# Designed miniproteins, single chains, continued (3), part 98

Each design is a single chain, and the fold is of that chain. pLDDT is the mean over its residues in the fold that is shown.

## One batch from the design tools (miniprotein)

Design m11397
Fold by ESMFold2-Fast:
Structure m11397 (fold): chain A 107 residues (1-107)
Amino acid sequence: MEKNIEEIIEQLIEIGKELLEYAIKLGVEEAVEKVLAGNFVEAADLLIEADPSLKKKMVTLAVTAGLLLAALDFELELRGVSEEERKKLFEEIRKRLEEYKEELLKK
């Protein structure tokens, strides 16, 4: 059963969480919005611009996220997941990242 999809989603959420931690610490609001939109590569680019010392880490996170997004797309197409169900999965990823953002903003 769909263990591969669940594993990919959990790995994407972990990458999104790490990107959110850096975006909040550096005060890069646009990078926060990019992460919540699932645009991890653009978020990583913004974080590199804010702190060039992060380039190696951000490139690694962006490449890994890109590969995981491609793998998720392939798995969803292979299983014939409907456009509606696909939207629900991405909405759940967004909700979990928004919840984590709120947790990080609590003092």
Scores: mean pLDDT 84

Design m11398
Fold by ESMFold2-Fast:
Structure m11398 (fold): chain A 68 residues (1-68)
Amino acid sequence: MPSVEELVAELERALAEYRRAVEEGAPQETIDALENRVLALLLRLAEAGAPQELLDALQRRFSEIARA
């Protein structure tokens, strides 16, 4: 089972890829796949016992990219 630290590192990479895809106007299929990846990692972080404040912060970052 990945540690919280490992899952955060994966999520940081996924958020960076998602931001880049949105900014560059990537195909919708690519954007959808990256959104699903971010959501899956957020669920895994919750399952791993990540603090609620960390989950909330990461969810806000995801929402900010989606609004841009």
Scores: mean pLDDT 83

Design m11399
Fold by ESMFold2-Fast:
Structure m11399 (fold): chain A 82 residues (1-82)
Amino acid sequence: TETVVFTIDLTDPAAALAAGRQVQALIDSGEVKKVEAVVPESGVSDSAEGSLGPSGMSGAAARAIALGRERGGTTATVTVTK
């Protein structure tokens, strides 16, 4: 079992986009079993297992990040389990 952790600066749109592309590339590889996204400053989290498909996993991360940002979060942590 391999775990990859991405720390995303939500105040830097370019860095956030680059990190999002890396997460999506891993999901698209077909090796991902679970994605978890947490915005600790806002207390927001969401997760999805690979059975929900690539859209389900990326959707969970995107929802958590959007809600966390709306609630004043500046950093998101996305954990990808292979």
Scores: mean pLDDT 77

Design m11400
Fold by ESMFold2-Fast:
Structure m11400 (fold): chain A 75 residues (1-75)
Amino acid sequence: SPRDQVLAQLDGVMDMVRHVAEHDPENSEKAQKAYDELLEIKKKLENGEITPEEALKRTQEIMKKVGLPLPLPAP
């Protein structure tokens, strides 16, 4: 489902952001904040408070702030 695909993408992005927070001292603070924001998006998506499309949009905005490219969802 679109929700399951976005949840899987969020988990992958969160794992990458956590890696940056642990291993890149220059971006650690930004990555930590991004991780917390992504976790909130995940919880809202799981609870049905936002759509998969809105969750993906918010994730892209957060990743843009951190300066990390977010890959476009595969078909």
Scores: mean pLDDT 78

Design m11401
Fold by ESMFold2-Fast:
Structure m11401 (fold): chain A 81 residues (1-81)
Amino acid sequence: MIEEAREYGEEAVKLLREAGYDEKAEQVRKELEEAIELAEKEGRPELALAAGLHALALAYKLAGKEEEARALYERAREVAA
């Protein structure tokens, strides 16, 4: 879950930078790092995975891929439940 969260976050940051959202990419990277640290501290790796999926969903939404973004948001919600 933590490794998957990092992988989704790295892909999200890459997609955001490719789309020209450099400041947003850095913000998302920092927020994900904080979410992962909190999830590890609380023993809730599913929260890190949800955060990674949310980051990737945002990247897809800003890239105009709304269907893919919606699917990722749904997955994040299910993981966090």
Scores: mean pLDDT 83

Design m11402
Fold by ESMFold2-Fast:
Structure m11402 (fold): chain A 92 residues (1-92)
Amino acid sequence: DAEIEAKAEELLARLNALLARDGITLSAAQQQIVRDEIVRTLERLRKAKTQEEVDAIIKEFIRRLLEAGVPREAAMIAGGLLREAYRELKAE
């Protein structure tokens, strides 16, 4: 899905810019893990109909990143960016 892929690249770029301000750089392997999990989570969020479903999806996303060795700050910021993306999609 070209729209989901484009949104994932946008969110990953925003994440990297925010992390760079704090001197944090993700490895190439961590970049791929974060990108793949953002794509998966955006597909799930597109189907979410309730705030409870959104909360569960974001919690699972953060858990998966932490288990994959992604830094906690990166996982938490990425989760926040996904919540913002969902709100933008539902603003209309």
Scores: mean pLDDT 86

Design m11403
Fold by ESMFold2-Fast:
Structure m11403 (fold): chain A 55 residues (1-55)
Amino acid sequence: NIPKFKDEVLTYLDDLEKKYPNLKEEIELAKEHLKSADFTGFFTQLRKLEIKISK
């Protein structure tokens, strides 16, 4: 568990909020899962975001 990984992911999510404000709540859910070390919830939420962005 590398602190740099969490910082990089949080920066990525912040950039996504700026590009996709309609997804803000879903991005915030991903951040909360990451902060609580719920990696299963985090990756599930990321996959949902990827699917919506790819549309």
Scores: mean pLDDT 77

Design m11404
Fold by ESMFold2-Fast:
Structure m11404 (fold): chain A 74 residues (1-74)
Amino acid sequence: VLSREERFARSNRAFQLAVETLQAVLDEGKARGRTPTEEEVLAAVRAAAEAAGLSPEEQAIALHWARSMVRQLQ
C-alpha cells in the first residue's frame, strides 16, 4: 500500500516532467523562430513520459497538466 506521500511524489514526478518538457519545447520553438502548437507540446510530453517509464496513469496526469499549462500561455 502506497502512503499519501508516495502517491503525491509520483503525481509530482508527472507534473515536473510536464513542466520540464513544455519548457524544452518552448525553448526549441524560440530557437526556430516559431511558437509550438498544443499538439506538438502534448506529443513531446507523451514521448518524454513513455521514455521515463511512467505508468499509463502518470502519463495521463502529465498530459492533463501540459494541456492546462499550454492554455494559460495563450
Scores: mean pLDDT 78

Design m11405
Fold by ESMFold2-Fast:
Structure m11405 (fold): chain A 100 residues (1-100)
Amino acid sequence: MIDEATERVNKLREQGEDALLEELAKRLGIDPETLRNLSVDELVQLVRELAKELPKEFRDLIEAQIDYAKEHLSEEQRRNVLRYLLLVAADLIEKKKAEE
């Protein structure tokens, strides 16, 4: 469930930004330095690519969060929200694959 993904993200935040980036990089198969240096637009593209594997309801929630971030948040806040959405999407995809 979403609660499980949220708890995992909160634990990674407690361990610091580098731990969050390393976990994301590991799950996505991307170099951590590359992930750290991605622009907001590149992060949006990655989130949307991962979201293609999710049910419509989760895709709609992700798009709403992206739109909110673009309209209301600073660039740094947008990057943080997008990294969070990437981890949540990756966790949901991993769970779906584990359930076959």
Scores: mean pLDDT 72

Design m11406
Fold by ESMFold2-Fast:
Structure m11406 (fold): chain A 98 residues (1-98)
Amino acid sequence: DDAALEARLAAARAEGRARAEEFLAFALELAELPEEEARARLRERYPEVVAAVEKLTELADKEPDAAKFEEIARTEYADEVITVAAWLAAAAVAAAAL
């Protein structure tokens, strides 16, 4: 059942949206830094997000079939997908607040 994963995704997006002000403050701080320092700060503050993106990128490189990628991501990388979904929800609300 995808219902459990969809419920986790919905909860993660809601949590991400609730953290949008914190994320916006951090993103504005990163915007004032050189690119290399901004990337280092992001990895230090949110290592789980960086790790999730790196794992999903590695999966995409190994599995060019989009349907198989989605199946593996939703089953074996569900935690990484949820982490990225929460971050994207926070970023979307933060961007809308600008």
Scores: mean pLDDT 77

Design m11407
Fold by ESMFold2-Fast:
Structure m11407 (fold): chain A 65 residues (1-65)
Amino acid sequence: MESQERAIKLLEKAIEKGSLVFVLPGLNGELSVSVSGKTEEAAKKAYEKAIELVRKGEDAAVHLE
């Protein structure tokens, strides 16, 4: 839960800046979050999906490009 909350906080900061967000399948069952570029609409969609995946605790990838 704490690691998920930390990831969500990072995503919130990225979205506030209008950054492009990537959520990739991490090693050892962890989700990896990367922030790159600036795209408001795409970032919002990926942010919502990333939150769902982090909340479920699934090993999943969200790529915006």
Scores: mean pLDDT 55

Design m11408
Fold by ESMFold2-Fast:
Structure m11408 (fold): chain A 55 residues (1-55)
Amino acid sequence: KEEEIKKAAESAEKVVRNHLDADRPDLPDEVREALIKKARESAENFAKEQIEKEK
């Protein structure tokens, strides 16, 4: 169950990284880190909601 939350967070990190590399390659690392952190937080919350509804 926690494994699914972690998986969702990791997937969000990869998706955001790929999108930033393709669409916003000029962003500094500090901004990338902040965006990745927000994406991870959002993905964790979304995964928790899904798990709560399904289990």
Scores: mean pLDDT 75

Design m11409
Fold by ESMFold2-Fast:
Structure m11409 (fold): chain A 77 residues (1-77)
Amino acid sequence: NREELIRLGREAREYLEAAQDRIIELSKRDPERAQQLAAEFQQRVKEDLEELEKISDPLERYRKAVERAREILERIK
């Protein structure tokens, strides 16, 4: 279902955007840690995309994308 895939894709993007926002807020208090987390964020997203490409089922892939994006957000908080 295309609508479900779009919804899941949006949910994953929302988690990633929230993670980026948290890094920006952190940069006001601890710029060095924020810079380290930004580098870790970029690396984690790259690794997650490589793992997601191994999943043939689009629905399963997008559900995993949401899970991974949520984990990234939780790691920053």
Scores: mean pLDDT 85

Design m11410
Fold by ESMFold2-Fast:
Structure m11410 (fold): chain A 78 residues (1-78)
Amino acid sequence: DREARRRALLARLEARDRRLEAEAERVAALAPEEQRRARIDLGEEQLEILDELLALGIETEEAREAKARLEALLAELR
């Protein structure tokens, strides 16, 4: 049963990630300054997902690495 709960949680996280990816596609059509702002907003939402993965102990090493890279990117954009 723990297996079923883990699968349900991963499906919910995947749904959130797909939403952010769809939003990123929309951002590509925006003017440069609007793209920058939207990329910052999307990056902050991605950090929330990574923090959830870390808190739940899912893909911890990958999530930690991704978070570090994303934080560096957000610092560049800000």
Scores: mean pLDDT 73

Design m11411
Fold by ESMFold2-Fast:
Structure m11411 (fold): chain A 81 residues (1-81)
Amino acid sequence: MSNEEVLEEVKKRRELARENPELAEAHRVMDPVDRKELIVNAYMLSSGHIVGEKSALEASLTGVDPIDGKEFDFILPTIVL
């Protein structure tokens, strides 16, 4: 996915979470950290997986995607609006 597509998907999740808590809970399944971190400070890995700030920091140090345990090429941060 392109950088812009990755950021847009995270923005959509954040917007849906504000309007529908039920959808926000579903999105938490993709993140090993708390829902609050996924909504307000999220990162997309090159695998397409979305993680919170703490998991993104650990992944950047280890080079391993915390969701599937495989290596990844890059991490894309989201902007807090």
Scores: mean pLDDT 57

Design m11412
Fold by ESMFold2-Fast:
Structure m11412 (fold): chain A 79 residues (1-79)
Amino acid sequence: MPSLEEVIEKIMEVVRERMLPLLEAMRAGEVSPAEAAARLAALIREVEAIMDESNVPEDLREQILAGLRRLAEAALKML
C-alpha cells in the first residue's frame, strides 16, 4: 500500500510531466485555447483517479483539486 507521501510525489510527477509540454506548446502557439482547456481537464481527472485509488483524505483532496483548478485558470489566461 503506497504511503501518502508516495501518492503526493506521484501526483506532483504527473502534474510536472503533463504541464511542462503543455506550457511549451502554449508558448509556441501550437495549441488552441479549447485544446489547452481539454488537456488541463484531463490532467485534473488523472489526479482525481490517483487520489480515489489511494483513498486520500477528503480535505486534502479538495485542497489539491482547488490548487490544480487555480493553476489551470492561470495557464489559460496566458493564451
Scores: mean pLDDT 80

Design m11413
Fold by ESMFold2-Fast:
Structure m11413 (fold): chain A 67 residues (1-67)
Amino acid sequence: MLPEVVEAGRLAREVTSTVELDEEQRRELQRLENALLREISKPQPDLAAIAAAARALTDFLREVAAR
């Protein structure tokens, strides 16, 4: 599994257990998670696209945690 995906999963668990997300943040989290899942679920997954989606999720989670 790509390190970017592992880090995104770790941060998602940490942030959702320690920070209460508002409704807009929950929608954005779900959008980013769905984008990552779509890239992983492709018949021929593009590793660069998966890494980019995982980084976008990680960046969002870091922004939320910094509040």
Scores: mean pLDDT 82

Design m11414
Fold by ESMFold2-Fast:
Structure m11414 (fold): chain A 84 residues (1-84)
Amino acid sequence: VKPSEEHEYLVLLAKRAYEAGLLALKEGNEEEAAVYFYTAVKLLEAAEKNEEVDPTKVLEEAKKETKNKSPEEYLEKAEELLNK
């Protein structure tokens, strides 16, 4: 896959994860929101560095890393990366 196509794909997946996080937060599921916002952050960081990542593995790591953490930190970072 060409870097430009991979970058666009990761950014689109990150935006979808961010939107899923906002929906989870609206429904009162803070744990799920944190997982999605973390996933969005990691996918955006990978896109910026032109790194190849497996979105499924990122989601699994998100579940582990966000355990007992507030979604607010990941939300703010995701918004910062999306707004550039």
Scores: mean pLDDT 79

Design m11415
Fold by ESMFold2-Fast:
Structure m11415 (fold): chain A 100 residues (1-100)
Amino acid sequence: SSAELIEELRERFEEFVEEAKEVADEEAQKKLDEIREIFERNARRLIEEQGSVEEILGMALGALHEMNRFAKENNNEELVRKATELAAEVVRLHRELLAQ
C-alpha cells in the first residue's frame, strides 16, 4: 500500500541520515538533522492524508538534492557519494512503482 511504502521510505531516509552523520562534521550534522525534520514532518502529513507515493518520492529526492548541494559546497565527497547513491535508489523505487 501507499502508506506502507511511505513508512518504508521514511525509515530508509532516517537510516541514511544516521549513516551520513557518521562521516559529517558538526555543521553538516546540523544540516542533516534539519533536512530530516522537514522530511519527517512532510512524510507524517502524507501518511495521515493518504497521500501519493509520487509525492513522498519527490520530497525525498528534493531533500537528497539539498544534501548533495550542501556536501559539495563543504567539500564532503563521502556525503556527496552517499546522497547520490540514495537518490539513485529512490529513482529505482519510483520506476518499479510505475511498472506496477
Scores: mean pLDDT 73

Design m11416
Fold by ESMFold2-Fast:
Structure m11416 (fold): chain A 61 residues (1-61)
Amino acid sequence: MRHQLMNKAASKALEAPDGATLTIVAPSEELGEQIEKALNEIAAAAGKNLTIKVVVGDPEE
């Protein structure tokens, strides 16, 4: 289950244009923190300047 959310978020980060803001809705704070960390590492490795915001709530789709 967690891998599914991470894969989806990672795909969005890779496809996002430079300077984009990504808002990720996570069902828990712990999961949100893990997604935020992974996306920041992916963005840095890809040389993209992405702003990642994680909010806790009901994930949409």
Scores: mean pLDDT 72

Design m11417
Fold by ESMFold2-Fast:
Structure m11417 (fold): chain A 103 residues (1-103)
Amino acid sequence: SEAVEKLREAAEYAKKAIRAAQQGDGDKAAEYAEKAKEYALEAAELAPPHASYLARAAADAAEKAKEAAQQGDFDKAVAYAKAAVELIRQALLNLGAPPVPPP
């Protein structure tokens, strides 16, 4: 699925943003967070409504990680980038999960 591929790219860039922020590299953390946002938004356009909602939430978290990194708030940058990774994980599970059987 193209949506799954875009979400995986978003997760990889969000993880790179975490690592850069942990190293105090605000410029790289912001660059990687922006790429995570871009891939998450591309996935949102391709995904069904619930996975799209999670992908957009991940993009918002990635944008906040970028803003925090640009401000030198590396603790917040790491926290927001981790939130983006978790939201991407939930979107991927939603896309790969079998339909929940009716009760």
Scores: mean pLDDT 87

Design m11418
Fold by ESMFold2-Fast:
Structure m11418 (fold): chain A 79 residues (1-79)
Amino acid sequence: SVEEAIRAYVERTPVEEVVRELREALKRHLQQGILSEEEAERLMKRLDEAAELAETDPERARQILFEVGLELARAREKA
């Protein structure tokens, strides 16, 4: 499933790399009209939070990244 694929990717990949990839995906979704500016700002703020937690609480960072990744995937499917 898409959910299992995102979870596996987030768990095996350095937090910094996942943040970078999801920021790029978020920018593409905004440019394609898949996300509103408000939704993009909210998700970008969550990615910033995950980046800040990378060293102190990597497990919480990964949970945030999984949730953002899943929301981006679901938004694409609805477009």
Scores: mean pLDDT 86

Design m11419
Fold by ESMFold2-Fast:
Structure m11419 (fold): chain A 95 residues (1-95)
Amino acid sequence: SMEEELAKKKEEKVKEVEEKIKKSTEPEAEELKLELLYELIKEAIEYLGISLEELKEKLARLKKNYKNVELTPEEEKELKLFIEAVERVIEEMEK
């Protein structure tokens, strides 16, 4: 199944990046996480056929939903990285 092969490739890629993160300095680890998120989001939107307008709407909704949610420092950091990755995808789609 093509879907099973895609899922395995994603799992292998995530595992490879996680191993690099473990060996990296904190600033380098954040950039590696951001690059991984960017690639995963880009692949997901291409696969699902999500338009630029839909992606912008989803991002705006995400920001609104989390504006008043109490997050741990770790959860806030992860959310900020995810938002930055989505913003990078939007910027590339606008080119």
Scores: mean pLDDT 77

Design m11420
Fold by ESMFold2-Fast:
Structure m11420 (fold): chain A 100 residues (1-100)
Amino acid sequence: SPLEEIREALKNLIERLKELSKQAPPDVQKDLEKVIETLERALNAETVDEMIEYLKEAQKILDELVEKYKGKNPEMAEQLEFLRLEIQQLIDYLEKLKKK
């Protein structure tokens, strides 16, 4: 189903973030852990609306981290911005599912 495809994409995104976190300095690890926890809440959400809200919360955290790292670690900021765009694609797809 389309929803199961979104859950699989979200699982893959969480695993990529966990791998990125393992390679990161301790301060970055703590920040990435907050994003991972929020995305895991999205994955375990009981409704499409709750999943969208947690994904939006994760984007807000990512926006704050992009600002934090853009001067100190531009490569990390770029990776986090790309992740924000991937999450937006999941939100857009979920919103289309709600309209059908």
Scores: mean pLDDT 85

Design m11421
Fold by ESMFold2-Fast:
Structure m11421 (fold): chain A 81 residues (1-81)
Amino acid sequence: SGEERLLALLDEIIARETDPARRAAIEALRVEIQGLLAQLNDPSASDEEKRQLSQRITALLSRVMAAAGLSLEEFFALALA
């Protein structure tokens, strides 16, 4: 699924991170993203709640990129590998 691929991408970013402090920050963001993805899979969630969750996930992905020192281009290059 898209969720499994996203979490696998985050695991790849974590595995490539050599700085322990940045790795810990990205691991914390991964846990938060995983929790929001679980909420997206809740059958009681409305379309509006799903839009809000997607926006929150997007914001957390921006924080992952910032913590990892990745540009948007570098992030997509990793996603395509």
Scores: mean pLDDT 84

Design m11422
Fold by ESMFold2-Fast:
Parts: sequence; C-alpha cells; structure tokens
Structure m11422 (fold): chain A 70 residues (1-70)
Amino acid sequence: SSEEAAFLALLRRELTELALERLGAFDDVAQSIVDAAVALARELIAQGASPEAAAREAFRHATEQLDRAA
C-alpha cells in the first residue's frame, strides 16, 4: 500500500541517519545493515505486526549489527 511504502521510506531514512551517526560514513556495510533492517520491517508488517512494532524491531536489529561493525 502507499501507506506501507511511505512508512518504509521514512524508516530507511531514520536507519540511514543512525548508521551515519554510529559508523561516521555510509559505506557498503552501512547500506547492507539498513537494507536488512528495512527488509525485516517489511516482513514483520506482512506477518501482521504494527508499523510501530516493525520499526522497533528494525532499529533493534540495525543497532546490534552496527555495534558489531564498529
């Protein structure tokens, strides 16, 4: 839906900002982490999760991966 697309676009923007803050640069590692987190959010919404729950889980996943990459 257009609402889902808008939500995922905003989530990607926020995750990109997080990755830049944590790594200092947006390289292939940062891109991979952001892509995986957005894909996770999309999957959770498809399984019936709320956008809020999907965003929370995507940020949790991204934070864990960024901690390992730093």
Scores: mean pLDDT 86

Design m11423
Fold by ESMFold2-Fast:
Order: structure tokens, then C-alpha cells, then sequence
Structure m11423 (fold): chain A 61 residues (1-61)
């Protein structure tokens, strides 16, 4: 399993820190608040539901 912080570090290297912060924020809303990927993406501008779902899979969530 991959910790969510490791997914964030990878995204920051690949797409930059601002993008990584948005995707990780949305992913944490799914993990901690129980939102769907669609709901989390709607709460964080610039993040797609697909990006949230990909981050969840990479983090083992």
C-alpha cells in the first residue's frame, strides 16, 4: 500500500506543487469526510473526479 503523502510527492514532481495540493486535498475529503470522488472534485476547483479516483487507487484507498 502507498501512503497518500507519497502520492502527493509524486504528483508534485510530475505536475507541480499546486496541482499536487489540489488533488491531495480532494483525496483527503474522500478518505476523511466520506465524499465520493465526484463530490470531492466539485469542492476543489481544477481537480477532475478521475484524478481523485486515480490518487485513491495509488494510495490503496
Amino acid sequence: ETAISEVGARLARERGLAHASRVITATLLVRDEGLSPREAAAAVPGVSPRAVSAALRAAGL
Scores: mean pLDDT 79

Design m11424
Fold by ESMFold2-Fast:
Structure m11424 (fold): chain A 64 residues (1-64)
Amino acid sequence: SSMVEEALKELEELRREAEERGLLGLADMIQKDIEAARKNPEKAVELAKGARTFFELVLEDLAR
């Protein structure tokens, strides 16, 4: 579905941003979310939302 494709694209973009920022642990976690989403497409939207929320919390913590 288009929603699954968009969720996978968001996960790929978040992983790339994490790698570019040197947040290698976060990038590894998102990579595992991508693998889980590919195996279980019905979880893709949930995983993308969770990864986005966690990424935002990490950036907020780094801004302190």
Scores: mean pLDDT 87

Design m11425
Fold by ESMFold2-Fast:
Structure m11425 (fold): chain A 82 residues (1-82)
Amino acid sequence: SAFLEAAIAEIAADASLSPALRDALVGELRELAALPDPPAELLARVREAWERYLAGEISASELLLEIGVELALHHIRRHLGL
């Protein structure tokens, strides 16, 4: 996904973020980008969170939490065959 690659590049280059927060966000975004056949709704919700982050509506920590929750729910659903 072109938006995930752009988000990874932007976070990786953001010197205003702590190294730990930057690494965690890049890690979650890379995990998301590596998913085989991610649901369109998952990608749409992550894109909406990213756009809210760019608009200053949520913090980087809130973005990390939102992506982490979406990844966790996706892994649970796949493990349960949902």
Scores: mean pLDDT 86

Design m11426
Fold by ESMFold2-Fast:
Structure m11426 (fold): chain A 71 residues (1-71)
Amino acid sequence: LSPLEQLLLEAELAASLPPELRRAALLWLGHKYFGLSQAELAEAYGISVETVRRLIRLGEEALRRARAALE
C-alpha cells in the first residue's frame, strides 16, 4: 500500500475505535504520517508530553490489534 492508502485505512480503523482509544490513534497517526513532534501534539491537545508519549503507544497498539482482527 502507498503511504496515503495506509493512512486512509488506519484513519478508518481509528474511527471504528471507542472514543477514548480514537484520540490515542489520532495522536499516533499525526506523529507517524504528519511528522508532528510529541511537543507539538502536547501543545495542540493541551496535555503533557508524557501523556502524548503514553497515548501514542496506546494508539499504535489499538490500531495494530484492529488490523489483526481483520485477518
Scores: mean pLDDT 80

Design m11427
Fold by ESMFold2-Fast:
Structure m11427 (fold): chain A 85 residues (1-85)
Amino acid sequence: SPLVTQALQLMGQMHLDYLDLIINLPNMSPEEALKKIDELKKRIEELTQQALELARQAGDEDLAQEIEEASKLILQQLDDLKKRI
């Protein structure tokens, strides 16, 4: 399904954006790091809503659940990271 493929691409983008943040984190000031984490959290929330809509339009409830679980884990990791800065 093209909708499933697009949802998976958005999921992939969330993971890549997270990894990009982690890789670049040692080169950031604390102020820049906190700002980038907040920006990424908003982006993850937006991408999650788009991916969920696509999964639901495709009738793939298993994929919708996986998207929700993956998004929750990434957002929790970003919150934990923010507390350590």
Scores: mean pLDDT 89

Design m11428
Fold by ESMFold2-Fast:
Structure m11428 (fold): chain A 71 residues (1-71)
Amino acid sequence: MDPDEEGVPERFASEEARKAAEEMYEQLKKEGIKVRRVDEADVTSPEGAKALMRVLAGDTAQAEEAERLMR
């Protein structure tokens, strides 16, 4: 399986956001949930990164929250 198709975004606006996304990705992976990988994510906060990962996992209800936190 190609990591470019699933996983954590390659670039983040902060290292803390990247670490939070990695933690959320590991949790979702353990639950058997596929997370769509994107090349970069304009998120600066750990909270925004976690919300983005949930949206990429198919939780559309979190999309509004993630968009608010990504800016």
Scores: mean pLDDT 66

Design m11429
Fold by ESMFold2-Fast:
Structure m11429 (fold): chain A 65 residues (1-65)
Amino acid sequence: AQITLQVLENPCFPELVGKILSLSINQIVDYTGKTSFNVGEIVTLNVTNPVTGNECDLTAKIVEV
């Protein structure tokens, strides 16, 4: 499943702050079998760039689920 997020903090790519991303729920660091999220939740994501292989912990706000 995919969720839509607005980036609040990105230490690896500050230029992505404020951008909207669609990500797999499996990329949320605190995901422990959670199958639903609420709009407005603030989450920490461990995201891997598929091109570079770099991992970053992002802070993001859920805008669509």
Scores: mean pLDDT 68

Design m11430
Fold by ESMFold2-Fast:
Structure m11430 (fold): chain A 72 residues (1-72)
Amino acid sequence: SSSVVLDILNLIDRSRQYLEQGDIDAAETALRSAERVFAHHASLLSPSVAQRLRQQLEDVRRQIDRLRQQKQ
């Protein structure tokens, strides 16, 4: 449903906002929530929507990993 997609996108957006503020732990918590919601609903989404969301989740995960390395 569009509501589930919006929930996932809002969690992804929150994760990105936390990264902009330097709060990597809060960003990871938001991303994990988005990943969990996605995992529970992926089979109910159209393939194109599921692929787009999966790509955005992976992009944010890579950004978190990169920033953790930079803060060393």
Scores: mean pLDDT 86

Design m11431
Fold by ESMFold2-Fast:
Structure m11431 (fold): chain A 95 residues (1-95)
Amino acid sequence: HMEKEIEEFLKRARDILEKEPPLPESVRNEVDIMAVMDVEKLKEWLKEKKPSLREIAELAISAYTFYRAFNNLDILYKKMKVLKEYFDEVEKEKE
């Protein structure tokens, strides 16, 4: 079930947020904007900016909160898949 994969990803994201200091306000604002951008713009941003695991963790939590509140689960699932794929790649590079 996609819901279980999302919950496991969000758990990993929360673990990162607990271990690292909060992002600067300017970076947090950019993350919040990216949380509500369309999937294609999000993919482009990931390619160009190469955000940190902390930035992706914050973005994932923000996106989940936003789309869940508006009951737009289709967009949420598509966005979570993109973020999880990027998160997994960056985590592999840190071995």
Scores: mean pLDDT 77

Design m11432
Fold by ESMFold2-Fast:
Structure m11432 (fold): chain A 68 residues (1-68)
Amino acid sequence: SRAKKFVELFEKKTGIPLPTDAPISVYKDLLVHALKAGAITEKEAEELVNSSGLSKKEKKEIIEAIKK
């Protein structure tokens, strides 16, 4: 799954397990929530997204949501 590495990195940083088979909107919303809750920094969130197996379009969508 393209999201497998994203899920593994998110669980390592936050302790929250995620399904590897979810829409990109779920990963985006949960990452934004974790950032607002202080469980992850903006820099860590960007590094997580950029290190993932997601497409360039999916990465851009999530990073734009993080910076908003």
Scores: mean pLDDT 80

